Designed miniproteins, single chains, continued (5). Designs and how they scored, part 104

Each design is a single chain, and the fold is of that chain. pLDDT is the mean over its residues in the fold that is shown.

## One batch from the design tools (miniprotein)

Design m19852
Fold by ESMFold2-Fast:
Structure m19852 (fold): chain A 62 residues (1-62)
Amino acid sequence: TGAARAAQAGAAAGPGGGLAGASGKMYSEDNDPEGARQGALKAGASAGDPAGAARAHEAGYT
């Protein structure tokens, strides 16, 4: 899931990383792949690395 990837990126990003990880898990539990993708991108933005999260999601697992 893109949410899981963003959660990893968020956790590594530092400030807001915990929030990003929690966000990823929440979207995964919702079982909504579209929401998971959007959640992954938003989580990356909260973690301070929106571009990194977006690249990881797009390049890694699409």
Scores: mean pLDDT 49

Design m19853
Fold by ESMFold2-Fast:
Structure m19853 (fold): chain A 72 residues (1-72)
Amino acid sequence: SMEELKKRAAELARSIALEEAKKLGGKIKDIEVRVEGDTVTAVVVLEDGRAIKVTLKGTEYTVEVMPAEEAL
């Protein structure tokens, strides 16, 4: 179903964001996942004030590192 596809996309985006956070070596403060239409956004916020933002649309995704205030 479309809902199951959205759930899997959200889990994938979250996993990608967590792996990027591990590479940066920071402590995780918060995790936010949002589904808007066909786009999934996962944000992992680090205690040092940085955030990793993963935007997934279909099979394509982007990863950005930014201040947490700009990611949420």
Scores: mean pLDDT 81

Design m19854
Fold by ESMFold2-Fast:
Structure m19854 (fold): chain A 80 residues (1-80)
Amino acid sequence: SMDLEKGKELAEKAIELIKNGGNPLEALQLAAQSAKYYLKAGKPEEAAEALRRAAEVAEENGFKTLADMLRKQADKLLEE
């Protein structure tokens, strides 16, 4: 699916931006867009996993608030 592929590309782009010390708001937006494409592909579990992976990388790079926000978004995707 093109939506699944776009989701993967945006997730990797968000992680790369976090690792390179880029803009955390831009990283959050890329991660949110990634999740949106995973949801369009019918893959909410993969969307949550992508957000949690981005949160882990954010925490490892000192972006605790970004990590907390990403984990909260992942949890919301699996509430319903």
Scores: mean pLDDT 85

Design m19856
Fold by ESMFold2-Fast:
Structure m19856 (fold): chain A 66 residues (1-66)
Amino acid sequence: ARAEAERYTAEGERLAAEGRLEEAAEKYRQALDLDPSNMRALDGLARVLLRLGRAEELGTVRLPAP
């Protein structure tokens, strides 16, 4: 699970560097699905969602239980 999460995080970082933001977001979400405490994946997802103009989606991740 952890090795799989790290692989998805790395793939997300590569896709984001290529400007493939939607695909990068998907890889970061897959990483977080496997390891919700993966701060690299969470940080990467936040950056990608901000670049996509979909920052409000972070609210549902960070504030699902206010």
Scores: mean pLDDT 73

Design m19857
Fold by ESMFold2-Fast:
Structure m19857 (fold): chain A 67 residues (1-67)
Amino acid sequence: SAEAEAAYEEGLRYYEEGRYEEAIRKFNEAIKLDPTYAEAYRARAEAYRKLGRLGEAAADFLAAQEL
């Protein structure tokens, strides 16, 4: 959806700024709007990895692979 894509793009902007917690909040919004949005799961995994939250990163990479 356009709303999920907008949330995802906002998350990418926060990620590029190094604002990983805010990026995760936006990726959470995108996933809530579209639970099949594989790109949002991958992006959230990368943000979790930047924060050292490796278990959450691994779970999101696996979720994206299953979509």
Scores: mean pLDDT 91

Design m19858
Fold by ESMFold2-Fast:
Structure m19858 (fold): chain A 85 residues (1-85)
Amino acid sequence: MREEALRRLEEIDREALELGRRLVEALAAGDYAEAAELLDRIAELLDEAARILEEAGAPEEVVEGVREQARAYRERAAELRAKAA
């Protein structure tokens, strides 16, 4: 479990970093619709990370912290989507 969980979390981290780079490019281009989609995708990865951490027996505070971060990214996505309209 632990090694498999860590490997998947490393994969999620790599994916999130690539999405984050694309997010910076979208924001610089004023592409708020694309930026919102990228933030939603990062939030999905954070929810997956929270599930893996919970299944691996991480403290509830750590799991909830990651879920709160995912919620914050979705709120930011909604703000950017409103700007794009």
Scores: mean pLDDT 86

Design m19859
Fold by ESMFold2-Fast:
Structure m19859 (fold): chain A 72 residues (1-72)
Amino acid sequence: SMDKEILELVKEKLKEEVKQGKLTEKEGEALLANIKDLIARGQIKTKEEAEEVTKTMVSVVQNARKYRAEQA
C-alpha cells in the first residue's frame, strides 16, 4: 500500500540521519512516530510530501538543539 511505501521511505531516511550522527536514536524514533501519525491522519499522501516533512522535522530538531546549547 502507499502508506507502507511512504513509511518505509521515512524509516530509511531517518535511519541514515542517525547513522550520520545528525539525530540520536531517540530523536529518530520520535520523528518516525510523529510522521507515522501524520500518515495515519492522511496529512502525508505522497512520497514527495513525506520527504519534505522529514527534512523539515530533522531541521527543527537540529535548530532546537542549537537553541538549547546557546542557553546553556
Scores: mean pLDDT 81

Design m19860
Fold by ESMFold2-Fast:
Parts: structure tokens; C-alpha cells; sequence
Structure m19860 (fold): chain A 80 residues (1-80)
């Protein structure tokens, strides 16, 4: 059901947030790579299972954008 898929996506979003927090605390780039991979999986799931104009999909896509920004900022910090 769409409700089960939404729960699964929220678990993956929490996982991506945790990976980003570990990267911020440790400086380990492997957590940045893991977070990016998790975010890509979430985006694929949203595009596959949801109407992108739905409020639930819009909420998830906004969270994806916020997480991608954090990942990009961390990656830029470690490349210098």
C-alpha cells in the first residue's frame, strides 16, 4: 500500500540523516557516499510509487532537496 511505502521512505530518510550526522561528526567521506546512495534510492522510490504532485510526494522531495544540499556542502568541505 502507499502507506507502507511512505513508512519505508521515512525510515530511509532517517537513515540518510543519520549518515549525514556521522559524516559531520567524524569527517569520514564514506558516510557522505552512503548518504548520497540512500537519497538516490529514496528519489527513485518516490518517482516510481507516488504521484509527484501529491502532498506526500512534495514533502518527501523537499526533504530530499534539503538532504542533498547538506551532502553537497559536506563534500565541498572535504575536497579542499
Amino acid sequence: SDAIKFVAINILLAGAEFQIELAEKTGNKEYIDAARETIDIIEEMVKKYFDLNSPKAQEILKRIEELRKRVDELEAKYKK
Scores: mean pLDDT 85

Design m19861
Fold by ESMFold2-Fast:
Structure m19861 (fold): chain A 80 residues (1-80)
Amino acid sequence: MEELRKQADELIKKGDEYEKKGDFEKSARYYLEAAVLYSQAGDFEKAREAMQKAREYARKALEKDPSKVSPILRAIAEAP
């Protein structure tokens, strides 16, 4: 479980790097992967925070170019 949390922390850093580059599609993917790993590690607070960022940047990616957004990112962008 500790290993999963460390991997999730690294994915958050990757998401932040791609966000700074304006690559919202990759940013959203890294935040989504981090949310899944935090959830698997039992860190539901960080999982929720990472999922919120994944949804925010998936939505920005969809606004930028819908044709480049994967079905899973489109689904979370539209999620309540």
Scores: mean pLDDT 82

Design m19862
Fold by ESMFold2-Fast:
Structure m19862 (fold): chain A 62 residues (1-62)
Amino acid sequence: EEEEKLRRAVLYAAKIAHERGRTTFTDEDAEEAAKRLGISPELAREAVDQLNATLAANQAAA
């Protein structure tokens, strides 16, 4: 369902950012993930926002 689609979008966006050596994720990563997974760009952007929030929390803890 939608939770599974969001989870896949998160994993795909993370893979793209990692492949490009970034420590943060961009709207471009979200759009690419949306196209590859056949999901809405809006859902992919939410996935990227969640990843960036997690990274920010880890950086604040360090």
Scores: mean pLDDT 69

Design m19863
Fold by ESMFold2-Fast:
Structure m19863 (fold): chain A 76 residues (1-76)
Amino acid sequence: SAAEKLKEISKLVGRGDESPVDELIEYLKDPDPFVRYEAVLALGTIGSERARPALEEATKDPDPTVAKVAEIVLSL
């Protein structure tokens, strides 16, 4: 469920290192825009350069809120 995915994303961010970056990048492909939104925020919090190409693609997301948060994260 979306709620279980959001809980997992929070747990992954809680690791405090770059180890969850690849798993979080996979959540950017999720059909639920809320899951993609949380994955963008999570990747922004971690700040790994490995996520930059995936975040740049997220600026083109069909959901305007997901696209905007990806732009904001990349500007930081």
Scores: mean pLDDT 83

Design m19864
Fold by ESMFold2-Fast:
Structure m19864 (fold): chain A 89 residues (1-89)
Amino acid sequence: MIASYRVTADISGMTPEQAREAAIAAAKAALSVPGVLGVRGTIDLENGTITLDIVAESPEAARKAAQAAADALRKMGAKNVTIEEVEPL
């Protein structure tokens, strides 16, 4: 069963370059999980947020990918990292 998760993080205080590097690190972490079908990232520098939408072939793969992305964002200095299960697109 296809599953999707959304990871959202506060990047307030990051430069545009730091935000881009954080998003790339998180996307790579998610994509490294077997069974991930895709990752879509959005950086909102005006509001200081990053959002990653993750789609995987199973709920287990989606959860692992969301956790990997969240851990990468936290390691890069993002704050208030949240994980939410969402309807698959």
Scores: mean pLDDT 85

Design m19865
Fold by ESMFold2-Fast:
Structure m19865 (fold): chain A 66 residues (1-66)
Amino acid sequence: MVTLKVTFPKPVDPLEVEAVALNAGAVRVEHLSDTEFIITVPEERVDEVIAALKDHFPEAKIERLE
């Protein structure tokens, strides 16, 4: 499993972030704030989840923690 920290420059709809990430293959999305999320992803799906998040939220900052 890989943990991604996703930070947005403006508040986003948490349900939209969750839907995009889970549809791309993430297994868990944690809401830390209106702009900060922790997403857990299988290693095999990391590139798809990052691509989906960047496609829907081009200003998102994505950091791999593990």
Scores: mean pLDDT 84

Design m19866
Fold by ESMFold2-Fast:
Parts: structure tokens; sequence; C-alpha cells
Structure m19866 (fold): chain A 71 residues (1-71)
């Protein structure tokens, strides 16, 4: 269950990078997604809720970058 949720979250980040690349912000999108994935993997290994909070923050920043690029 939790592992499946982690993989779905990684797929979402990958999709956001693909959209960001089409919008000309691919380099920044890839950097944010990589940081989010590293935080997610560390959070899953350690169970530290602070790392999950940071991963959510990076994911929301990436969503915001893509949405701003669509304007």
Amino acid sequence: SDKAALERWKELLKKLVEEGTKLGVGEEAEKIAKEAIELLEKANETGDPKLYTQAVGKTLRLVGLVEEGRL
C-alpha cells in the first residue's frame, strides 16, 4: 500500500517534469522533482514525518511552476 503510493507519487513528479519541459521550464522542474524524490525515498526509509512535509512542499512548488508556465 505505502510502496504503491510512493510509486504513484514518483509517477506524478515524472509527469510534471514532462509538462514543465514542454513549457520551457524543464531544467527547474527536473531539479525540484529530483529533490522531492530524494526526500520521499528518505522519508519512506526513516519514517520521519518532517521529510514527508518537505517532499509535499517540493511537490506543490513543482505543481505551481507548471501551472504558472501554462499562464
Scores: mean pLDDT 85

Design m19867
Fold by ESMFold2-Fast:
Structure m19867 (fold): chain A 55 residues (1-55)
Amino acid sequence: KEKIENDFVKKVTEKTEEIERLAKERGLSPEERQKLVNDALKEILVEYIEKLKEA
């Protein structure tokens, strides 16, 4: 359980940092950046829920 939670936190942090870097490099608007973050978080959350069902 704790391992799955730690993996989830790590994925969220890494993906958020990646999106922030891409937004800065590509000059994305705050709205575009937020949409990318929301989409990525939804995907990570679905994966986390599926892992919890298996645990």
Scores: mean pLDDT 78

Design m19868
Fold by ESMFold2-Fast:
Structure m19868 (fold): chain A 58 residues (1-58)
Amino acid sequence: MTAEELAELVRRIAEELPVEEAAAEARKILEEHADSLTADEAEEVSDAALAALDERAK
């Protein structure tokens, strides 16, 4: 998966699951793909997940 595809996936998860479960799933996905992502790509996906979860928490 590309970083863009992973960002879309974690955003969808954040919309479908409770906030705590979505955060856990996003972390698991990032860990699973850590070796396939550059540091910049991992940060982009992480930032997308945090932004989506922050919107849900407000």
Scores: mean pLDDT 75

Design m19869
Fold by ESMFold2-Fast:
Structure m19869 (fold): chain A 75 residues (1-75)
Amino acid sequence: GTEEYYKLKEEAEKLAKEGLESEDLEKAVELLEKALEIYKLLTLAAPSEEMKEEAEEKAREIEEKLEKLKKEAEE
């Protein structure tokens, strides 16, 4: 993998953790949206099929969480 790939992965993991742990709905959505954007980039830039599958799985998990949080914010 490239240096950029691993830096983006670490950033995405940090943002996802902070978003999932946030009690502030608006902040949680913002952090998870940023994490999702990076994971989507990682799926495109993945140097191996295994890394691509891991990034796709994480993107899916975050997208599902975002859908739930956005529904709560709109209620």
Scores: mean pLDDT 81

Design m19870
Fold by ESMFold2-Fast:
Structure m19870 (fold): chain A 75 residues (1-75)
Amino acid sequence: APISLEELEAILARELAEVRENEEPVEVEAAERMAEAALRLARAYHAGRDEEAAALRAAGPALAAELEAEVEAAR
């Protein structure tokens, strides 16, 4: 069964807490932006906005690449 929105929010909150404790500010910001994108996708899916969910899923790799480049540039 697909993960519930509440369960996803709880998992991301726990992972972000660990990242905030152990990582540099640039990596924390990248993790927060990825978590927000994941939640936006999940909310669109659960709301039945299938076209928005498909577009957000398709944009995922580009967002990840941009955030990875920002983290690398800050090193």
Scores: mean pLDDT 77

Design m19871
Fold by ESMFold2-Fast:
Structure m19871 (fold): chain A 63 residues (1-63)
Amino acid sequence: SSLVEELIKEAEERLKAGEDPAKVAKEVMERAKRAGLSEEEIKKIEDAILREVLRLQEEGRLP
């Protein structure tokens, strides 16, 4: 898998495990930036994290 796909999967798994969404987003986005991912790739990761947060909120798993 590409690094984008790996970071999205890691973020989703961490969010499902109940980790703090702000911490997960910060750490994953810092790793993406350090790895030299493009603006478009970073946006894909950001959008995937936001989508998962919204899904978990709809399920009552996040406030």
Scores: mean pLDDT 83

Design m19872
Fold by ESMFold2-Fast:
Structure m19872 (fold): chain A 90 residues (1-90)
Amino acid sequence: RAAEYAATQAALDARIREVLGLDSEEKRKRYEEQRKVNKAIGEALRAIGDILDEEFKELKTIDNPEEKQALRERYGKEATEKAREILKKA
């Protein structure tokens, strides 16, 4: 019957929402917050990539292992700080 079909569809919809964590207003809000975080993560990864590309280019001009280590620490700190700045704005 149509009523049995509707009940089956409602149960499936409820299960899909449960699996996605969208079965309440609170979970829906958390999903929207997660989307903002995911966007910020993408922006942070791009910024890290740009900074690490500059590190890689500068490392090619240096042959001293101690100077290479100092350079990696400097760029690593810069990349970490930039990523944290972007994520805090999310």
Scores: mean pLDDT 74

Design m19873
Fold by ESMFold2-Fast:
Structure m19873 (fold): chain A 62 residues (1-62)
Amino acid sequence: MEENGIFAKVVQEGLAAGLPDEELARKLAERLGIDESTMREFLEKVRRMAAGGREGARALAA
């Protein structure tokens, strides 16, 4: 539960900054202490939601 909350918050910040997935994966992996490949996979899913419009970002914030 805690990891999910922190994860979502950090991803949200990176997406709001308009950073590309590669930059986001590096920064988030470093900040959360996880592998870049794992982070990249997660960001791909989150970005697909965001690409569907603000509705996707809203669902992640809830």
Scores: mean pLDDT 65

Design m19874
Fold by ESMFold2-Fast:
Structure m19874 (fold): chain A 68 residues (1-68)
Amino acid sequence: MEAERLRQEIERVKKELDKAIDAGDYQAVVEALKRLSELRERARQAGHDDIVEEIEKIVKEVAEKLNA
């Protein structure tokens, strides 16, 4: 189902994002954030507000890590 596929893609991007942060690869972080933005738009258009909130939480956590 579409919601399950979106969640699987979010999990992959989250792993890529964590790896990029650990490696200090800021270009890879930016690319992963672009992918999250695309997934958020897809979730919003499909009416999956819970998935949108999940993505927004991930983006906030990343911003906090980058500002620390």
Scores: mean pLDDT 80

Design m19875
Fold by ESMFold2-Fast:
Parts: structure tokens; C-alpha cells; sequence
Structure m19875 (fold): chain A 80 residues (1-80)
């Protein structure tokens, strides 16, 4: 159970890293609005990561990971 939760946490961390990179690139290009939206998405992903860490149920951790990955996907699509 704990190993499954750790796997989902790693998936969320990777998604957060991609969104953070996109936010940094937007900021470097001077796109303040895009950078702000990506940073807001990163905060949501971080909250999901914390909830996953506190989760004691693998199924709950999976749902939280799926939510975080959808937030990351939407944020990265917005970054295009």
C-alpha cells in the first residue's frame, strides 16, 4: 500500500516539475498572465501531492494523482 502511494507521489512530482518549467519559460518570455496561470496550477498540484502523502488508501491516492495529472495536462495545454 505505501509503495503504491509513493509511486503516485512520484507521478505528481513529475507533473509539478513540468508545470514549473513551463511557468519559468513563460516568465522568461515576459508572458506574465500565462506564468501566473501556470503558477496557480502548480499550487493546485502541490495541494494534491500533500493530500496524497496524507492518504492511507491506495485508491484515494490514485484518484488524487489522477486529479493532479489532469490539472497539469490542462495547464500545459494552456501554455501552448
Amino acid sequence: AKEVIEKYMEEIKKAAEEVAKAAEEAAKKGDKEKAKKLMEALEEIHRALNETYESKDAEEAKKLAEKALEIAKEALEYAK
Scores: mean pLDDT 78

Design m19876
Fold by ESMFold2-Fast:
Structure m19876 (fold): chain A 75 residues (1-75)
Amino acid sequence: DEEIARLKAEIAELSRQLAADPDNPEAGKRLMEAVKELLILHLQRTRGLSKEEAEKWIKEATPQEIGEIVREALA
């Protein structure tokens, strides 16, 4: 759970940076990477997927499915 806690803290920090400076492309890129990493870890722990399987699921999922898992992971 330490990795998930770290990623959630990182996402919160980056979101705060983007709220203060919306035209920060570096913070935006890092936020997207952190969210993807969080989704992979969440799928590994809740669905028993490997990292490769989780990455494939994310690539093949609809935006609605991604949104649902993001809400679940951030709960």
Scores: mean pLDDT 80

Design m19877
Fold by ESMFold2-Fast:
Structure m19877 (fold): chain A 114 residues (1-114)
Amino acid sequence: AAAPSRAETIREEAEGGPLTDEEIRRVGATPMREEELRARIAELEARARAQAEAEGAASVALLVIGRRDTTSLASIADALGRAGDRLRALMAELRATEGIDALRAEGELFVIEN
């Protein structure tokens, strides 16, 4: 069976403008690999920090993945949140021990084979 009209699901408000709910929904609705999804989330988080810092915006990663509403994508959102906290802890530890291997191990946390 054919999917519903994409014209109603994807609306482009403004290119390079402020981060909008429409843009987050568009990323979450677009089929893409995990690597591409992580890159898009990082891009949106950078824009959210630059444009909505004063509002204390929620994590863009959670918003994007939540829009997809799938169990596997929710797991990626959880992993991204936990990875952020663990990366901060590991960076503090690495400044004391110079352990580069710890950062490499943490990087593998983002590699989800599907």
Scores: mean pLDDT 45

Design m19878
Fold by ESMFold2-Fast:
Structure m19878 (fold): chain A 55 residues (1-55)
Amino acid sequence: MLSVEELIERVLAILDRMSREAAAQLLAGWEAHRDELSPAQREALDAARRHFEAR
């Protein structure tokens, strides 16, 4: 199982290789199920969202 840090790094690496539109769609998909996510997964989503918004 991935640590929170490893999960964040992998998610960011994927988003960095995607188009802005594709990254936004992926993030929107995770956000739609936010309430079903573990705290670690929500932390990774929030980190990915901050990274995406900085672009």
Scores: mean pLDDT 72

Design m19879
Fold by ESMFold2-Fast:
Structure m19879 (fold): chain A 104 residues (1-104)
Amino acid sequence: SEKKKKGLEYLEKIEELLNKEEINVEELTSLFIEAIKNLTEELIDKLIELIDKALEKLNDEEAEEFINKLIEEAEKVGNLEIEMHLGVRAVELAVRRVVRRKEE
């Protein structure tokens, strides 16, 4: 499938970008959007793994914007599994931000 080949290419580019010391958040987000657009069933687990790796490297503000943009694309594509995973991460982030505000 052409779609699967494109999806794999975007996932590889995401992994390369995540291995850099400094991450361009806009470039990273754009690559994830393209990966979601080209997502096939076989790539879902790898995309979820890379989403979680990205979130570990982003600050709270960057993570919120990243999650929101990816939810929008997942909703457009109709991928419920990715949308649900991102929704859980959004709730976890909201809880962490409240806790940090009380500790600062």
Scores: mean pLDDT 85

Design m19880
Fold by ESMFold2-Fast:
Structure m19880 (fold): chain A 75 residues (1-75)
Amino acid sequence: SELEKRYKEAIEKGDLKKAVTYYMQLALEYLRKGDFEKALKYIDEAIKLAEQINDQAALRVARTLKEYVEKKLKE
């Protein structure tokens, strides 16, 4: 996936804000495909990086999306 290349490049360059954005875009791609398990993996990576850089806006968005995906996995 092009997005997978993009987040890896962002991490290698130390651009963690871009890496969070690419992880969230991957999560949304997998949500559109109905792959909730892969979506959750990318959301968790986005949360981890957003916590590391103290990006509270990204954390709120990612945590909200995580709750939605976890609810879908339990249905």
Scores: mean pLDDT 84

Design m19881
Fold by ESMFold2-Fast:
Structure m19881 (fold): chain A 60 residues (1-60)
Amino acid sequence: SSMDELKRRKAREGAIAMAEGLGPRAGAQAGEHESRVAEKEGDLATAEGAREGARIAREM
């Protein structure tokens, strides 16, 4: 579970960092893309974090 917490946090932070560097749209798109790829691979923790990051990025 601590590994899942780390995965969620890293994915969320990645989308936010992308938004800080390239704008909210870029961060949201990156997070949504990572979430879909992670879901397809069965990595639900990364998918959850990436989706949350995309949501936060969209509001930036």
Scores: mean pLDDT 88

Design m19882
Fold by ESMFold2-Fast:
Formats: structure tokens, C-alpha cells, sequence
Structure m19882 (fold): chain A 63 residues (1-63)
């Protein structure tokens, strides 16, 4: 069972990924990169190193 803090981090992670996808669809690659980078930090805080690495790579490709 996730704690309230872990549930908040998971929610923030999901929102950051969605915001990055929306920014990318809008053609704002810089904003999309910022959201993916933020999502990577949240994934790292949750202990998901693989997801964090994937999100960092996406941010770098859009920067």
C-alpha cells in the first residue's frame, strides 16, 4: 500500500508526463523537455530508475 506521499508523487509524475505530451503536441518542445525532466526527477524519487532514465532521454531529445 502506497503512503500519501508516494500517491502524491505518483500523481505528480502522471501529470508531468501528460503535460509533456500536451506541450509536445502543441509544438512547444522546450516546455515538453522541462516537463519530462521534472517527471524523471519524480520517477527517481519513487525509486523507478528505469523510467527516470527514459524520461531524461526524452527531455534531452527535445531540448
Amino acid sequence: MLSEEELELETRLSLAIMAGEIAKLAGDNKLAAEYYARAAELAEELGDEELAAELRKRAEELA
Scores: mean pLDDT 82

Design m19883
Fold by ESMFold2-Fast:
Structure m19883 (fold): chain A 70 residues (1-70)
Amino acid sequence: MKYREEGRRLVGEGKLEEAIEQYKKAIEEDPKDAEAWADLGTVLEMMGKYEEAKKYYEKALEIDPDYKKA
């Protein structure tokens, strides 16, 4: 929970590499947190690492296909 919040804050500050570390921590504590996998994918996409981002998005969908539902 807190790691994803910290990651989003770091993304807002442009600290993308530090944000990746926080999202990896979130995944390490809860590997089934589809939102953390998706957030990490978004940061990688922002860094131009599209192939890596795609893999993380696919993992998020594998864990929870409806993770974006309201």
Scores: mean pLDDT 78

Design m19884
Fold by ESMFold2-Fast:
Structure m19884 (fold): chain A 65 residues (1-65)
Amino acid sequence: MKMDEEAKERALTIATLVGVEAEVEVEDGKLTVRIYGASPEKAEFLAELLKKEGEKLGMEVEVEE
């Protein structure tokens, strides 16, 4: 639970810093981020950042548009 909360908080913070509207869910060690209205370049950049942070937390990351 603590890890899930930390992962969600970090993902939302990263999305906000990149300037992308996003929704975040955590299920069974998987972090799912839904992105709204991002350009392909911003979506790719955000996905790379989220994957890197998820790896540090031991979580799989999936980005949905």
Scores: mean pLDDT 75

Design m19885
Fold by ESMFold2-Fast:
Structure m19885 (fold): chain A 66 residues (1-66)
Amino acid sequence: MDRIEITNLSAEGAEAVAAVGESTPGARVRQFGPEHVVVEGPLPATSVTAIALIGIGEGGEVKVTF
């Protein structure tokens, strides 16, 4: 089960990460605060890359677990 956790996100970055996660079939999005989003589930490499790039671009801290 794949997991991407991003902290220190802007509100815009958190919304963008959540949107990618919600558009990914089988993925579950969990928001623990305005700056903290977790996406879990069967994540294709394209979704992982998109979420990670958004997180890094917004100055967030990205943790990926495959």
Scores: mean pLDDT 77

Design m19886
Fold by ESMFold2-Fast:
Structure m19886 (fold): chain A 65 residues (1-65)
Amino acid sequence: MEELDEKGKILLEFGRYVREAVAAGRITRWEALQLLTDAAIKIEKTSVEQAKKIFEEERARLDAM
């Protein structure tokens, strides 16, 4: 259903943001792998609305690094 496509888009956007943070030297490749793995697990278990909230919280955390 449409929820799977929306969750996939959220993960892709988060992945791009994490890659940009690594390229900017804000986080390590290991931290990037941990963030992506944790986000994928959380997003799989939640609704689209909760997935968006998780992405916003993680983005704010990365921005503060």
Scores: mean pLDDT 75

Design m19887
Fold by ESMFold2-Fast:
Structure m19887 (fold): chain A 94 residues (1-94)
Amino acid sequence: SEIDDEVEGFFLGMQLAIAAAEGDTERAKELADKINALSPVGQRAAQAGAAAVISFLVHSGRLDEARKAVDTLAQLPGIDPAFVAEVRARIDAA
């Protein structure tokens, strides 16, 4: 079900961004591998989930944690470079 893939992807994306903000590269890699195994709709939902966490960190003034999350995500295989560039630009604009 696309709805099931979207829900799973969204929550995996949130968990990925949290692990990345904590600098837990091993857990972030495991979560990224799970996301990359999802359908394209699940992968897009994961980007939305990760973006939601990063946006929360930015709006809460937690810019160092937001930067750490993006820097960790940029090191992971299979992460979309365009997504990394977009969220990095949002942090820099804050």
Scores: mean pLDDT 86

Design m19888
Fold by ESMFold2-Fast:
Structure m19888 (fold): chain A 56 residues (1-56)
Amino acid sequence: DIEGPPVPFGFKKTDSKEKIEELLKRAREALEKAGYTPEQIERAVSALEDVFKESN
């Protein structure tokens, strides 16, 4: 049994939706910073959004 400090983020229903939006935003920023084209970013973000929607 590991005695750790309180978790930085609590998993809640509202957190799920907000976290997905934040992850998508971060993914876009990271891809753009990595030098990917807007069309590649759109495709990747779309795929991620579809995966998150499918997985529940």
Scores: mean pLDDT 67

Design m19889
Fold by ESMFold2-Fast:
Structure m19889 (fold): chain A 50 residues (1-50)
Amino acid sequence: TQAELDAALDRTRRARRAGGASEDEIARAVDFVRHYYEALARERGEDIPV
């Protein structure tokens, strides 16, 4: 869901900043998380009865 994605992105930003990541590194991590959630949604959609 959008709320789960937003929560995951917020956690990613906080964790990366705490680890000393640059803003560019945080942006890449956020993009990765978004891509991963999109892939999971697609996989889940294939498994859901129509």
Scores: mean pLDDT 71

